# Designed miniproteins, single chains, continued (4), part 35

Each design is a single chain, and the fold is of that chain. pLDDT is the mean over its residues in the fold that is shown.

## One batch from the design tools (miniprotein)

Design m13271
Fold by ESMFold2-Fast:
Structure m13271 (fold): chain A 65 residues (1-65)
Amino acid sequence: SLEQLRQQAREIKAAAEDFLERGIGEENAKKAIEYAQKALEAADRGDVEKAKEYLEKAVEALKKL
């Protein structure tokens, strides 16, 4: 559901922001934050397909931390 996508994006963004604040994996942390934010924006527009694409990119960036 869109709400599940929003919740997952918020959790990824929060985790990546914590890594960024601690100076860990800055490049990938910034990418994870950027893609999670884009996923939230897509979800707010009702664009499930783009929300999923951005969420997948956010998860990929977070895994590199």
Scores: mean pLDDT 86

Design m13272
Fold by ESMFold2-Fast:
Structure m13272 (fold): chain A 74 residues (1-74)
Amino acid sequence: SDTVPFIISRRRIAEEVAKALGVSVEELAKMLGAKDGNDAANLLLNPDSEEKLREVARKYGVPLSVITEARRKA
């Protein structure tokens, strides 16, 4: 993008999504099959992992939009 990009913290992305789901970053990482919060954040930002995000949303009983909006907010 030709607009000045903001640098986002990987940890912040994982924390915002975990907060939206009402879980810890560690529990979110475990559900995503990630090693830690930074790995979880990389999975949350990877479009190839959208199917995994749908599975996690279904398991937590929330719509996928809860995850995608929390990711956008971070």
Scores: mean pLDDT 72

Design m13273
Fold by ESMFold2-Fast:
Parts: structure tokens; C-alpha cells; sequence
Structure m13273 (fold): chain A 82 residues (1-82)
């Protein structure tokens, strides 16, 4: 089911972004980078889903996910400065 697949990808993305933020705040830069990489992979899957379905909600989820990923990358860069 499309809605279930979308929800699963959203849930995984949110988990990965939270883990990336926590790792960066703890100074585990390698772990934070690993979670950010995995989050990018989930965003690519969401982009493919949005492209295949033409669904507006899926497109919005990709846009929001990209914004959250940029924020996580900014947090990581700030953590690297210490």
C-alpha cells in the first residue's frame, strides 16, 4: 500500500535525523556522518516514490526531509568546530 510505504520511509527518515543530531551533540562525528548518509538514501527513495506516483504529499515530504537534512548537516559542521 502506497500510504504504508510512505509512512515507513517518513518514520525511518525521522529516526535517522534524530540519531544524527544526537551523535553530533555527543561529539561522535563519524556516527553522525553515517546517519546523515543513511538519511540521504531514504530521501532518494522518497524522491523516487514521489516521481513514480506524482503524489503531492510525497513531494512535500521530500521537500521537508531535505530541509531537515540540511539542518542536521549544519549541526554537524558546528560540532566539528569544537
Amino acid sequence: EFDRRLLELVEELERLLLEAKEAALKGDLEKAEEYIKKAREVIEELRELARETGDELARRVVEQGEGQLRLAEEILEEAKKK
Scores: mean pLDDT 81

Design m13274
Fold by ESMFold2-Fast:
Structure m13274 (fold): chain A 70 residues (1-70)
Amino acid sequence: MSKEELLERLKELREQVRRGEYDPEELIKILEELLKHGLISEKQLKSAIEAIRNGDRVAVLAGLEDILKV
């Protein structure tokens, strides 16, 4: 998947998270691919995974907004 495709998929996942309808495994896979492409830090990945595991939708959204702001 290209850098542009990853960012577009992340935008789609952000909207799904806002609706409360998202696949946590798909989101984690996209975040891991973003890390491989150097688009996020290991800290951002770990924080997002923790928020996902805790079911903290507000923290998940905040993390995605921070990533997409760049």
Scores: mean pLDDT 81

Design m13275
Fold by ESMFold2-Fast:
Formats: sequence, C-alpha cells, structure tokens
Structure m13275 (fold): chain A 76 residues (1-76)
Amino acid sequence: MAKEKTLTFEVSPATAEALLGKVIVVPVADSYRVYLAVDAEGNTLTLKVVEVPTREEALKIARDLAEKYGAELIVP
C-alpha cells in the first residue's frame, strides 16, 4: 500500500530551485519512490515522498501529483 512521508533536506539554494516543482520517480531496492519538491526556503528543501511496490503504481501516483501541483514529471 502507498505510504506518504515528508522529508526535509539541507541543500544549496540552486539545487532547491532546480528541484522545486518537479515529481521524480526513483527505483529503490524492491520498491519505487515518488518525490515531490513542495517547498524550498533558502538552504532547506521539503519533499513529499510516496513509496509503492510497483513501477505502474509509482507512475500513476507521479502523474496524479504532477497534475495536482502543476509539477514537471521526471521518470528514469
């Protein structure tokens, strides 16, 4: 089942700006993670993360998030 978490990272301001407004699908071990950069304040980037067992579920969630937040979808 899909699990949603919020993660906060300290990154450079340029990296935060480059990732803000993007939805990225990343394969990890036996699952897939969908990252959405929802906020960037100076050196702090806040990511919304959803983990799912299949690529098909990850793509569905990524498309839904991209449409809901007006974000660019990036798929490897």
Scores: mean pLDDT 74

Design m13276
Fold by ESMFold2-Fast:
Structure m13276 (fold): chain A 84 residues (1-84)
Amino acid sequence: MAVRVLSLSQDGKPVATAPVGTRVDLTLEEPIPGLKPGSILLIKEDGKVVAAIAVEEIRGNTARGVVVLGEIDLSKDLTAELLQ
Protein backbone atom coordinates (compact mmCIF):
# COMPACT_ATOMS: atom_id res chain seq x y z
CA MET A 1 0.00 0.00 0.00
CA ALA A 2 1.40 3.39 -1.03
CA VAL A 3 1.17 6.37 1.36
CA ARG A 4 1.59 10.04 0.41
CA VAL A 5 4.84 11.82 1.35
CA LEU A 6 3.98 15.08 3.15
CA SER A 7 7.36 16.59 4.07
CA LEU A 8 11.12 16.13 4.02
CA SER A 9 13.69 17.52 6.45
CA GLN A 10 17.44 17.26 7.04
CA ASP A 11 18.97 18.11 10.44
CA GLY A 12 15.58 19.49 11.58
CA LYS A 13 15.27 21.87 8.58
CA PRO A 14 12.73 21.52 5.73
CA VAL A 15 14.37 20.64 2.40
CA ALA A 16 12.90 20.33 -1.11
CA THR A 17 15.33 17.66 -2.37
CA ALA A 18 17.52 14.89 -0.94
CA PRO A 19 20.08 12.96 -3.05
CA VAL A 20 21.80 9.61 -2.34
CA GLY A 21 23.80 9.68 0.91
CA THR A 22 21.55 12.25 2.63
CA ARG A 23 20.05 11.41 6.04
CA VAL A 24 16.45 12.67 6.13
CA ASP A 25 13.23 12.68 8.12
CA LEU A 26 10.32 11.73 5.86
CA THR A 27 6.81 12.53 7.14
CA LEU A 28 4.04 10.30 5.76
CA GLU A 29 0.27 10.98 5.56
CA GLU A 30 -0.41 7.75 7.50
CA PRO A 31 1.63 4.94 9.15
CA ILE A 32 2.91 2.10 6.93
CA PRO A 33 2.16 -1.31 8.52
CA GLY A 34 5.32 -3.38 9.12
CA LEU A 35 7.67 -0.39 8.79
CA LYS A 36 10.58 -0.78 11.26
CA PRO A 37 14.33 0.01 11.54
CA GLY A 38 16.13 -1.86 8.74
CA SER A 39 13.17 -1.56 6.32
CA ILE A 40 13.58 -0.14 2.83
CA LEU A 41 11.05 2.50 1.75
CA LEU A 42 10.47 2.86 -1.99
CA ILE A 43 9.64 6.43 -3.06
CA LYS A 44 7.45 6.56 -6.15
CA GLU A 45 6.26 9.20 -8.61
CA ASP A 46 3.26 8.05 -10.71
CA GLY A 47 3.92 4.43 -9.68
CA LYS A 48 7.60 4.58 -10.75
CA VAL A 49 10.41 4.14 -8.21
CA VAL A 50 12.47 7.38 -8.07
CA ALA A 51 14.28 6.85 -4.74
CA ALA A 52 14.74 4.47 -1.81
CA ILE A 53 15.43 5.07 1.89
CA ALA A 54 17.09 2.68 4.33
CA VAL A 55 15.08 3.31 7.52
CA GLU A 56 17.00 3.82 10.78
CA GLU A 57 14.24 5.07 13.12
CA ILE A 58 10.46 5.59 13.21
CA ARG A 59 8.53 8.15 15.26
CA GLY A 60 4.79 8.17 14.61
CA ASN A 61 4.31 9.02 10.93
CA THR A 62 7.98 10.08 10.50
CA ALA A 63 10.70 7.74 9.20
CA ARG A 64 14.35 8.73 9.58
CA GLY A 65 16.84 7.13 7.22
CA VAL A 66 19.46 7.46 4.52
CA VAL A 67 18.66 7.86 0.81
CA VAL A 68 20.32 4.78 -0.79
CA LEU A 69 18.96 5.17 -4.33
CA GLY A 70 17.95 8.11 -6.52
CA GLU A 71 16.72 11.51 -5.31
CA ILE A 72 13.68 12.65 -3.36
CA ASP A 73 12.11 15.78 -4.88
CA LEU A 74 9.11 17.22 -3.01
CA SER A 75 8.10 19.40 -6.00
CA LYS A 76 6.69 16.07 -7.29
CA ASP A 77 3.64 14.17 -6.02
CA LEU A 78 5.37 11.32 -4.17
CA THR A 79 4.21 8.16 -2.43
CA ALA A 80 6.13 5.76 -0.17
CA GLU A 81 5.70 2.02 0.23
CA LEU A 82 7.51 -0.78 2.04
CA LEU A 83 9.84 -3.02 0.01
CA GLN A 84 8.22 -6.32 1.07
Scores: mean pLDDT 84

Design m13277
Fold by ESMFold2-Fast:
Structure m13277 (fold): chain A 77 residues (1-77)
Amino acid sequence: AALVAALASADPAVRVAALAALIAAGVTAAAVPALVAALADSDPAVRAAATAAVAAALTAGSAAVRDAVIAALKAAA
C-alpha cells in the first residue's frame, strides 16, 4: 500500500525509489496496475524502472501476478 502510494508522487525520484523497493520486497498483484501505469510515465528514468519491475514480476511472480500484469497492460493500451 505505501509503495503503491509513492508511485503517485509528483517527484520522479520518489517514483523510481518506489519501483526499486517493490522489486526488492516482491511485486504483489495489488501493486501491478500502478507499476504498469508507470511504463507510460513522463520521466524516462521512471519508465526504465517500471520496465525492470514488470520483468521482475513476470520472472519471479506467481501466476496471479503474471495474470495481473497481462490484464493491466491490456487496460493501459
Scores: mean pLDDT 75

Design m13278
Fold by ESMFold2-Fast:
Structure m13278 (fold): chain A 65 residues (1-65)
Amino acid sequence: SREKKLQEVRKKIEEKLEELEKRLGLPEEVEAIRKGIEDPENLSEEDVELAERFERAIEEERRKE
């Protein structure tokens, strides 16, 4: 059942990423996060920078509320 639980976690992460993509309007940054989840070993430096930008955008959004 470990694989089923991992699949459920992955699905929840994907749903959250879709919600945040719509809310923040950052499709490239969200795509970098998806790449990191699917295949972290193949992330480029640009993908890492986009992922860091996504984290900062989330932090800024939290500070506004």
Scores: mean pLDDT 72

Design m13279
Fold by ESMFold2-Fast:
Structure m13279 (fold): chain A 101 residues (1-101)
Amino acid sequence: SVAEETRAELERLLEELKEALENGEVTPELLEEVGDRVVALLERAAAAGASPAELRAVAGWFGAQMLELIANSKASLEQKQLVLQMLEEIGARAAAIVRAV
C-alpha cells in the first residue's frame, strides 16, 4: 500500500539520521534535505490517494520515532536541538499537506 511504502521510505530516512547523529554529522543543510524528503514523501502519498487520517498517522508515527531517536541518542545537545528544530518545521509542513487534501 502507499502508506506501507511511505513508512518504509521514512524508516530509511530515520536510519540515515541516526547514523548522522551518532557521528556528529548533523548540519542545517542535511536537515533541510531530510525535511524536504519527508515532505515530498507525504505529498506523493497524498497524490496517490492517501486519506488525511492515513497522512496524520504516518506523520505522527515518524515524529514519535524521531523523538525516541533523539531521547536515546548519545549525540551532543547542539546536534539534538538541530534535529528538534527540523522536526517542528516538518510538523508544520505536514499539517499543511493534510489540510490541503
Scores: mean pLDDT 84

Design m13280
Fold by ESMFold2-Fast:
Structure m13280 (fold): chain A 79 residues (1-79)
Amino acid sequence: SEELEAKLKEAKKKLAKAEIEYGTAETFLAILNAIAKKSGGLDEESAALKEKLEEELKKAEEELKKLKKELEELEKKLA
């Protein structure tokens, strides 16, 4: 149905956005960890940013799991 197709399209957009947010946070966290390894630690501001990114990454991971499940359920309804 057109309604299910619209919901699927919206779910795919939300998933794509969440995947970008997750990947961005993961990449920045990896960069900060690499800097810490080379420099023998992080300054206070960089350490605070790392904690914020770790929290954002955890939230993004939880949202991704939810969105992937919702997308899978919608795809099953269209099949």
Scores: mean pLDDT 83

Design m13281
Fold by ESMFold2-Fast:
Structure m13281 (fold): chain A 87 residues (1-87)
Amino acid sequence: SELSKKASRFTGLVIRAIGSLLDGDLDAAIEAAKEIEEIGKELAKQGRLKDASLAYKLSSKIYEQAGDLEAAEKAKEEAKKLEEEAK
């Protein structure tokens, strides 16, 4: 299913982001964070607001660890908005 495919891709991207950070490949970590953000956008469009918020939270943490503090803060703000909307 589409949801199963998104969940598998999400998990794979998180693993790749962690691996990239451990290898010191900050550009690769940022690219993984961007793809996680795009999954978050798709989940939000589907009304899966809590899952979308989780995707943005993880993307924010990856951006922060990779040194993209502006992208990290934007993703964190989007996660908070989605979490508040999910109430």
Scores: mean pLDDT 85

Design m13282
Fold by ESMFold2-Fast:
Structure m13282 (fold): chain A 100 residues (1-100)
Amino acid sequence: APTVTVSPTSLTVAAGGSATVTATVSGAGDNTYKVSLFIAEAGKEDKKTFVGSATVKVGESATFTISGLEAGKTYVVTATATNLETGEVGSEATATITVV
């Protein structure tokens, strides 16, 4: 299964500003992966909203920009990677966004 990492793992943004997170995939040497990003309010991660997806190879990164976040809330973004050759879904990576 592919492994995905997210950077930064914690960031603070102003209300109405944008949060940028980068997802990087590790796994089988030259396979292609679909990275998908989801967001949920902290404590409500059982109900995720889809943010976007990108196709990357091992060692490549996809950058996602999230806007329209509400002041005083904390969000958890979750990245997953799917091997496009096998359909295997890897482990999740998370980052926390605090909105001031």
Scores: mean pLDDT 80

Design m13283
Fold by ESMFold2-Fast:
Structure m13283 (fold): chain A 80 residues (1-80)
Amino acid sequence: SLEEELKKLEKELARLESVRAVLQAAIDFLRELLARETDPARRAQLEAELAALEEELREVEKEIKELEEKIKEVKKKIKE
């Protein structure tokens, strides 16, 4: 049923939103570390780790947007 499909999509969205929140917290933490780090080698390591997490966040945000569009389409079909 469309209602069952919607529930599955909403559960996946909640999972991805949790992943996004964790990634954002990690990025914010690394930005704070980087802001107070004075050693160039350590700064480079933190910048590389930050860049990797920002790429993961971009992928998760892309998946969230695609899933939100699918949820919107299913909700329209249910309301028709």
Scores: mean pLDDT 88

Design m13284
Fold by ESMFold2-Fast:
Structure m13284 (fold): chain A 89 residues (1-89)
Amino acid sequence: MDREDVREAFKETLETILRWPREVAELILEIMEKQGVSVEELKEIVENLLSDDPEKRKEGLKKLQSVLTKMSPEESERLTALTREHIAA
């Protein structure tokens, strides 16, 4: 699986499983890449979130939570605003 395929699968997974807007999924991917998250780690998160095993899904969510806690205040505020606006609208 090439990097481009993993990036696309990651965005689609966030939209499908977490019901996050595309703009939020794109922002999260950019933030993760800036934090140095590898293609292999992105693939693992995708596989975990798509798993039928609740424990694996928890691991995927834990990885996302770790990324969110390392975000700048501006990135965190923008993500929260985008998520709220698109889910509420």
Scores: mean pLDDT 77

Design m13285
Fold by ESMFold2-Fast:
Structure m13285 (fold): chain A 100 residues (1-100)
Amino acid sequence: MSKLEKMKKELEKILQPLVDEILARMRAENVPISFDREKLLDKIAELLGITREQFVELIKKYAEEAAKKVGVTDENDIKILFAYALKYIRDRALEEEAAR
C-alpha cells in the first residue's frame, strides 16, 4: 500500500467516530443537508454542538495525527490530508442524506 494510501486509511480510522456521531445526529434530527459547502460545514458543526472554527481546528488536528502515524511531517501533505478529511466527511453526510 502506498504512503499516501496509508495516510488516508489512518485518517479514515481517526475520523470514523466523528463521522458516526455526525450521521447519528443527522438521523435523530431528520435535518436536510445543504449542497452549499459553507452551509454544510456550519450545519455539521451545529449538529456536533461546536463552532465552525472549532470543527476546522479538530479536523486539522486529526490530519496532523494521521500524518504523524505514518511518519509524514511535510506541511503541504498535512494540508492535502485536511482537504481530504473535509471531503470525506461531506461525502459521508451527502450519502446519508441520499439514503433517507
Scores: mean pLDDT 78

Design m13286
Fold by ESMFold2-Fast:
Structure m13286 (fold): chain A 93 residues (1-93)
Amino acid sequence: SIEEDLRAQAEEIKRSIKETGDLAIKETDVVKRTNLAVAAAILGSMAILAGDREALKVASETFEKIAKAEEERGLHDDAEVYRNLAERFRKAA
């Protein structure tokens, strides 16, 4: 059914946000890490359009973790960008 297909898609979006975020946290190359963070942000933005509050909570938590990892690397400006994304997703949830 359409409802079952939409639920499966919502679960896949949540999983993709988490997995892409985890890859961004572990990635040592700055360009690849930024591309992974951008991919996770696109998925989070799709959750806003879908009104998926659970996916938005996952996106918020994911970007809080990415921000913390960048701060631990001494990349304070990048960390602030990702904290602002986390807050945006949190408020949209």
Scores: mean pLDDT 87

Design m13287
Fold by ESMFold2-Fast:
Structure m13287 (fold): chain A 63 residues (1-63)
Amino acid sequence: MSLEEKFEELKKKIEEALRELGLSEEDIEKAREGMEKLWEKNPELALETLEFGLKLIEEAKKK
């Protein structure tokens, strides 16, 4: 998987996780914009940040 493909997959997973937590589509759009800005500045750091963020969201969703 390319870095871009991995970024798009992580971005989608984070968006879905945020929806499951009950965030509005407006808030999810703001999160998407933030993730895309991170990718434009530093793709490798963006991937690490999204992986960490997804892990935190999944921990928050646990019982």
Scores: mean pLDDT 80

Design m13288
Fold by ESMFold2-Fast:
Parts: structure tokens; C-alpha cells; sequence
Structure m13288 (fold): chain A 70 residues (1-70)
């Protein structure tokens, strides 16, 4: 996986998290969580740097926290 592909996946995860956090719709938050989980699996499978994995795990945790409030 290239650095450009890693950067793009992180950007997509950030946009998904932002969409979930700004929404009161549980279905949007669930779809965002599923997308972030898939991105995290791809990053781990391709041995992305620990800093990148940690960032996406933090985004996942924020969306999971939001889901508990919905």
C-alpha cells in the first residue's frame, strides 16, 4: 500500500467520523463505524505505521461513543 493510499484512507475515515459526530441519525453513525472498521482492517493488514493505526482507532472510538448517546 502506497503512502498516498494510506493518506487517502485516513482522510476518508476522518470524513466518516465527522459525518457521524454531526448527525443525530443512528443509521449514519452505524454506516460510518462500519466504514472506519473496514479502513482500520485494511491498514492493519497492510502494516501501516502505528501512528496511522492509532489515529483511525481514535476516530472509531469517537464514533462508538456517539452511538452510545443515540
Amino acid sequence: MSQEEIDHLVEVAEYLAEAALKSTNKEIALAALEGIERILELLKKNNAPEEVIKRVEELKAEVEKKLKEL
Scores: mean pLDDT 85

Design m13289
Fold by ESMFold2-Fast:
Structure m13289 (fold): chain A 74 residues (1-74)
Amino acid sequence: MEAARQAAIQRAIADHEQALGEKPDADLQKAIETQIGAVFLRTRGAPASEKERLQAAAMAETLGREDLAEELRK
């Protein structure tokens, strides 16, 4: 669980850097970790609310990660 969550976060950050040629700033990285981490934790340990999943999907779309956004909507 934890490793998969960290891999998803790192992949989102790497995709952002590849797409824009820039590292995400500290605030954006914190938002990614908070939203994706919370959804993965709740999905694994307790049901995540639909609202929380949709918010995490919106963050993934902001990073250009449409594939991750679709996964989070499921």
Scores: mean pLDDT 61

Design m13290
Fold by ESMFold2-Fast:
Structure m13290 (fold): chain A 59 residues (1-59)
Amino acid sequence: SKLEEEAFEYAKKLVEEGKTLDEIAEELSQKFGLPISHARFIAASALLELMGDKLAPLM
């Protein structure tokens, strides 16, 4: 949905600012009114897209 697309783009911006998964999820929940579990999923997706090659060896 458009809301989820906007949340994902905002999450990518927060990843570039050096925010953690929990910080990004809180920001998305507050800004977009998403349940924290949904916000955490979007935050994790943005982190994996931008930092996947660095996170994969640690997972």
Scores: mean pLDDT 79

Design m13291
Fold by ESMFold2-Fast:
Structure m13291 (fold): chain A 79 residues (1-79)
Amino acid sequence: MEELRKRIEELAREAQKAWEEGDYEKAAELALEVARLARQLPGGEKAAASALAAAGKSLEKLGKFEEAKKLFEEARKLL
């Protein structure tokens, strides 16, 4: 579990860095990976929902509004 938590934290930091640099495609990819891993943790639903929302925001920056909407719906379902 601890190695998985550490990996999630590392990927979340990389996703944030990609967003700050304007690399929205990489930010979305990393945020989706965070969401996938967070779903494997007990009580990881809020972390996964947050990561899905971050990926959705990145997709909106790329003009992929329909894909972003689906991610926001998945995030809402986890809450």
Scores: mean pLDDT 85

Design m13293
Fold by ESMFold2-Fast:
Structure m13293 (fold): chain A 113 residues (1-113)
Amino acid sequence: MQDVVDLLSLSRAGAALRNGGEGKRIVEGDGKYYLETVDANGNVLSKEEISNEEAVRLLAETLLDSLRAAGALTPELERLIEEVTEESIKNNLSPSEFLELLFARRVELARRR
């Protein structure tokens, strides 16, 4: 099954591949999170251990930057991302749980709320 995390990273991976073949991904191992820099072939160039909070904040910043660059960031969506980020950190949610919660809340917003 394809992870929702992979779908959101696609735009940044595509941009990185065009600009030098480097992308960034968050991976989980033994209850810890790692920020990996990868080349166009999926080779790990660097690996840095990060906290759950840092992983969630990095995903939120990445999403905000990507939406802003695409002209798709509305004030309501920006506020939603900020609120879901803080809620996820407070509840110690994983990066994948953060994205699932964000998508659920975004569907509600798309229904005119």
Scores: mean pLDDT 68

Design m13294
Fold by ESMFold2-Fast:
Structure m13294 (fold): chain A 80 residues (1-80)
Amino acid sequence: GAETEKRIERLKKLKEEAIKKAKELVKEGKVEEALLELEIAIGLLRIELAVAKLIGDDELAEAAEKEIEELEKELEKIKK
């Protein structure tokens, strides 16, 4: 329903803002702060994935799983 769609859209927006902030922080050399923002983005994606599975949206679930994997790889690269 419309309420669930609005909640998913808000989660996506917060995730996108966290990723954007993480990239900016990396450019500024603020590695620890960038890692925190990526962990926030991954957490938001895990909530999105749980909601997608609950409502049976396989496409949304697969997209969230792929993005989690990509962000986890980016996080590990920044830690090095």
Scores: mean pLDDT 85

Design m13295
Fold by ESMFold2-Fast:
Structure m13295 (fold): chain A 80 residues (1-80)
Amino acid sequence: ALEEALRNLEKASEAARNGDMKTAADYFRKAAEALRQAGFPDLAEQAEGVARWVDSGGMTPEQAAQAAEALKRAAELAAS
């Protein structure tokens, strides 16, 4: 579950860096579901929030990629 979340966040970061914001939002939603299943509901809510901001055009590709990396680090820290 945690590894699935980290993989989806990595894919969100890659999609965002390529300017594919629709695909990035979809990966953030998949990451949120995986984070919930891993037992990190607060991080799941953050990932859902990022997905909504990406879908609304309220976030740049650089900001979305940074958000994915921040969520990855937070999930790794929470799991330690």
Scores: mean pLDDT 86

Design m13296
Fold by ESMFold2-Fast:
Structure m13296 (fold): chain A 77 residues (1-77)
Amino acid sequence: MDEEVAESLLTMAAAIAKKLPDKEEALRYIVDFAVRLAKETGLPLERLEKLVRQHLLDMGFSEEEAERAIEEIRARL
């Protein structure tokens, strides 16, 4: 898959997650989506981690919460 398409899909997933009423559910949605995207698209992990961090911060998560999410993504790959 094209890297730009993969990045656009992650942006769309973040937009969907922002509409979820539970912040923990929104976090789980993004983590699950990112793991799946990495496995299916071959998007470089460094790029994926940077995008996930930016989206989580934009969604109102803390730097600590974003780092924990990224650690989980790495552990599941």
Scores: mean pLDDT 81

Design m13297
Fold by ESMFold2-Fast:
Structure m13297 (fold): chain A 102 residues (1-102)
Amino acid sequence: APSEEFVLRQIRGAVAIARAVADRTGDPEFEELAERLEEIARKGERTGRFSPEELEEAIELIERMIERLERLARETGDPSIGAYIDTLRMIREALRRRLAAL
């Protein structure tokens, strides 16, 4: 199973993508997703662990981000969005593996 440090790094990666998309698009949903993921990351860093509920919430937030990016990719045709989606799918899988190991 992935380590807690690895999980923290993955969640922070998702935060960075959400902020990058928010900056490019002005879409407030990505800013909200970034804030909620950052809250989970800060709590995990502070406590040294992620609960199953925190991992489930992070996975749900990442899934919402993927869905919104897939819609944006269809509307804009921007190939850089595909790279963000691929990275988020990898992050989601890493979090799912951690959750399954709890």
Scores: mean pLDDT 88

Design m13298
Fold by ESMFold2-Fast:
Structure m13298 (fold): chain A 73 residues (1-73)
Amino acid sequence: MKKLVLEVRGPFADEARKRLLEELSKIPGVKVEEDPENPNRFIVTVPEGIDVSELIERLRKAADGQVRVVKEE
């Protein structure tokens, strides 16, 4: 199981956040938690069997590049 820390950024961060969460909601078994100290930061728990690299590219496409991977564990 992998944990990703994602941060949305840019002039349309609210729209990027909305698109990011919508895309994540389409993937069964993914857990998403907002960072209480930064509402633009998300902790995403990815279950075994999901290609993390493909997931990251999908999220970047959905957020028009306005998402950054801060940490992978």
Scores: mean pLDDT 76

Design m13299
Fold by ESMFold2-Fast:
Structure m13299 (fold): chain A 80 residues (1-80)
Amino acid sequence: SYQDKIDELTKKLEELNLPDESPETRELVIEILRLQIKYMEENNEPEERIKALREALRLLEEGKSLEEVERKFLEMADAM
């Protein structure tokens, strides 16, 4: 299931012990986020929540730092 895959990748991320902005950390976060979006879409989660995660994914794929994306995501959550 998507949840099992997310849990596996999250555990791998926690065990990496690399800097947050390392390519390996960024790729795992992006993969987790893609799977989370798919899981939410299949479970008919609110569109506004899915849109926020898609925006975070887009920013990460555009090369924004994890710190900048997290800050932006929190700003979007506060505005909703």
Scores: mean pLDDT 76

Design m13300
Fold by ESMFold2-Fast:
Structure m13300 (fold): chain A 100 residues (1-100)
Amino acid sequence: SEIKEYEEELKKDPNNAEAWALLGLAYLSERKYKEAAEAFEKALELDPNLIDAWVGLAWAYLHLFDLEKHEEYQRKAIALFQQGQKLKHYDKFLALGRQL
C-alpha cells in the first residue's frame, strides 16, 4: 500500500516533509484521522510553510472532534485556521482547502 511505501521512505529519510504530508493524506483516505494528524504535525515541524499539510491537519482535527467529541481537537483546528490567516499565502491555503 502507499502507506507502507511512505513509511519505508521515511525510515531512510525522516526529514522528508513532503513524504510525511503524503503519508498524512494516505491516512485521511483510510479515515485514520489520528494517524493522519500525527503525520501532518511531523510534516509541519520540518516545513511550516507546507500549506497542504496545514489544510490536512485541520481536516484531521475537525473529523476527530466530530467522531470523539473532544473539545481539544476543535480548539486545535480553530488555532490552525487563525495561524493560517497570518501566513503570506492565505489565499493558497483556502484554495487547497477546497480541493481536500
Scores: mean pLDDT 76

Design m13301
Fold by ESMFold2-Fast:
Structure m13301 (fold): chain A 66 residues (1-66)
Amino acid sequence: MEEAKKAAERLRQLADALSRMGKTEHAQRIRELADRAMELADTNPEEALKLAKEGFELVRKIAEED
């Protein structure tokens, strides 16, 4: 439960960072995943962590774009 909430908060921070870098549309998508993960963190922490991991993978792909 705590792990899922921390992962979702970390993902929200990454969305904010992407927005500051001018990648606002990507930031919005990551924020949507983070919000969904946070919503599920109390009821289904395993699914919340899965969504957070998906968001982190997406952030990594965005960061690797030139």
Scores: mean pLDDT 80

Design m13302
Fold by ESMFold2-Fast:
Structure m13302 (fold): chain A 62 residues (1-62)
Amino acid sequence: MVFSPAQREIFRLAGEANDLILAGAPKEEILAALDRVIAAARAAGDEAMVATFEALRAAVEA
């Protein structure tokens, strides 16, 4: 699969958020990282990715 530059940036930011989750970073730091992924997905017009990461953010917030 060939990713657009926008999709590569979304995956890079998602990787950073996943690294924070695996490292057991503070909840506020993880939420901030997820907010960056969501913002990048919105800028790219990727509604499916926005929905996916908003659901993950809600799960982390709970």
Scores: mean pLDDT 80

Design m13303
Fold by ESMFold2-Fast:
Structure m13303 (fold): chain A 70 residues (1-70)
Amino acid sequence: MLSFEELEKLTKEHEKTLSEERKKILSEIGEELRKIGRGIDLGLELMKEGKSFREAIIEGNKKEGVKAEE
């Protein structure tokens, strides 16, 4: 009886630890994806002005960098 409940408790604790690590990984990935997304969005606007795709993305990221500096 108790051994079954004990194993279930151990499994839940292990899942909790994995969930915490998962949250950390997802937070880091999400932050990087948000930076890329903002850069791409600004880059698309620059491409409408006739800039190349690569230049537009670089300039978009640069503008976000200046804004995020403070």
Scores: mean pLDDT 64

Design m13304
Fold by ESMFold2-Fast:
Structure m13304 (fold): chain A 61 residues (1-61)
Amino acid sequence: MREEEARRVKEEAERIALELGVSKEEARAIGTRVGQAVLAGVAPEAALEAARVSAEFLAEQ
């Protein structure tokens, strides 16, 4: 159940990062990290928000 949710969050975070112009490698890293956070008990919405903030920061560099 939570593994399924973590997988969805990971895929969505990676997609958002790519849309913001982040590299494929960085987008994958963001996705992996937020997926792991959801597995550790972080709410999906909070994990996705953290992913968006990280992606925006990287895209601005």
Scores: mean pLDDT 81

Design m13305
Fold by ESMFold2-Fast:
Structure m13305 (fold): chain A 70 residues (1-70)
Amino acid sequence: SSFRQQLLQQIGAVLRAIGDVLDAELALRKAEAAGDEAAAEAARRELERAREELERQLEAFRELLKQPFT
């Protein structure tokens, strides 16, 4: 069904967004460990963007779950 396809696609989008948050957190940790303040600032900005994207994908997932299963 189209709902099943939408659900699987949205699960994939959430998982990708989680991966982006993890990558940004690892980049921040690496920059902080190296004492690279410019890289740390860039990583903090990317982490903020990645978290905002994850929230958007989670909201879209919650909206799909409000639809009845068919």
Scores: mean pLDDT 85

Design m13306
Fold by ESMFold2-Fast:
Structure m13306 (fold): chain A 75 residues (1-75)
Amino acid sequence: SAELQADAEAAYRLGKGLFEAGNYEEAARLFRGVVERFPDSPVVAEAYELLGEALKKLGKEEEAEEYYKKAKELS
């Protein structure tokens, strides 16, 4: 529904703000919440991409690569 898409968008924007502030751990939690709870959201591909970037910043290279692959599959 539009309400679920709005919730996903709000969580994505909050995560993006935290990522831009350098709070990669909290950003990763928010992006993970988007991809897990709102898999059909229009921001899910971007959430997978930024989840990968946040995990890469945290030194979790293998996990980051899996999420980049997920983002690519949704294109």
Scores: mean pLDDT 85

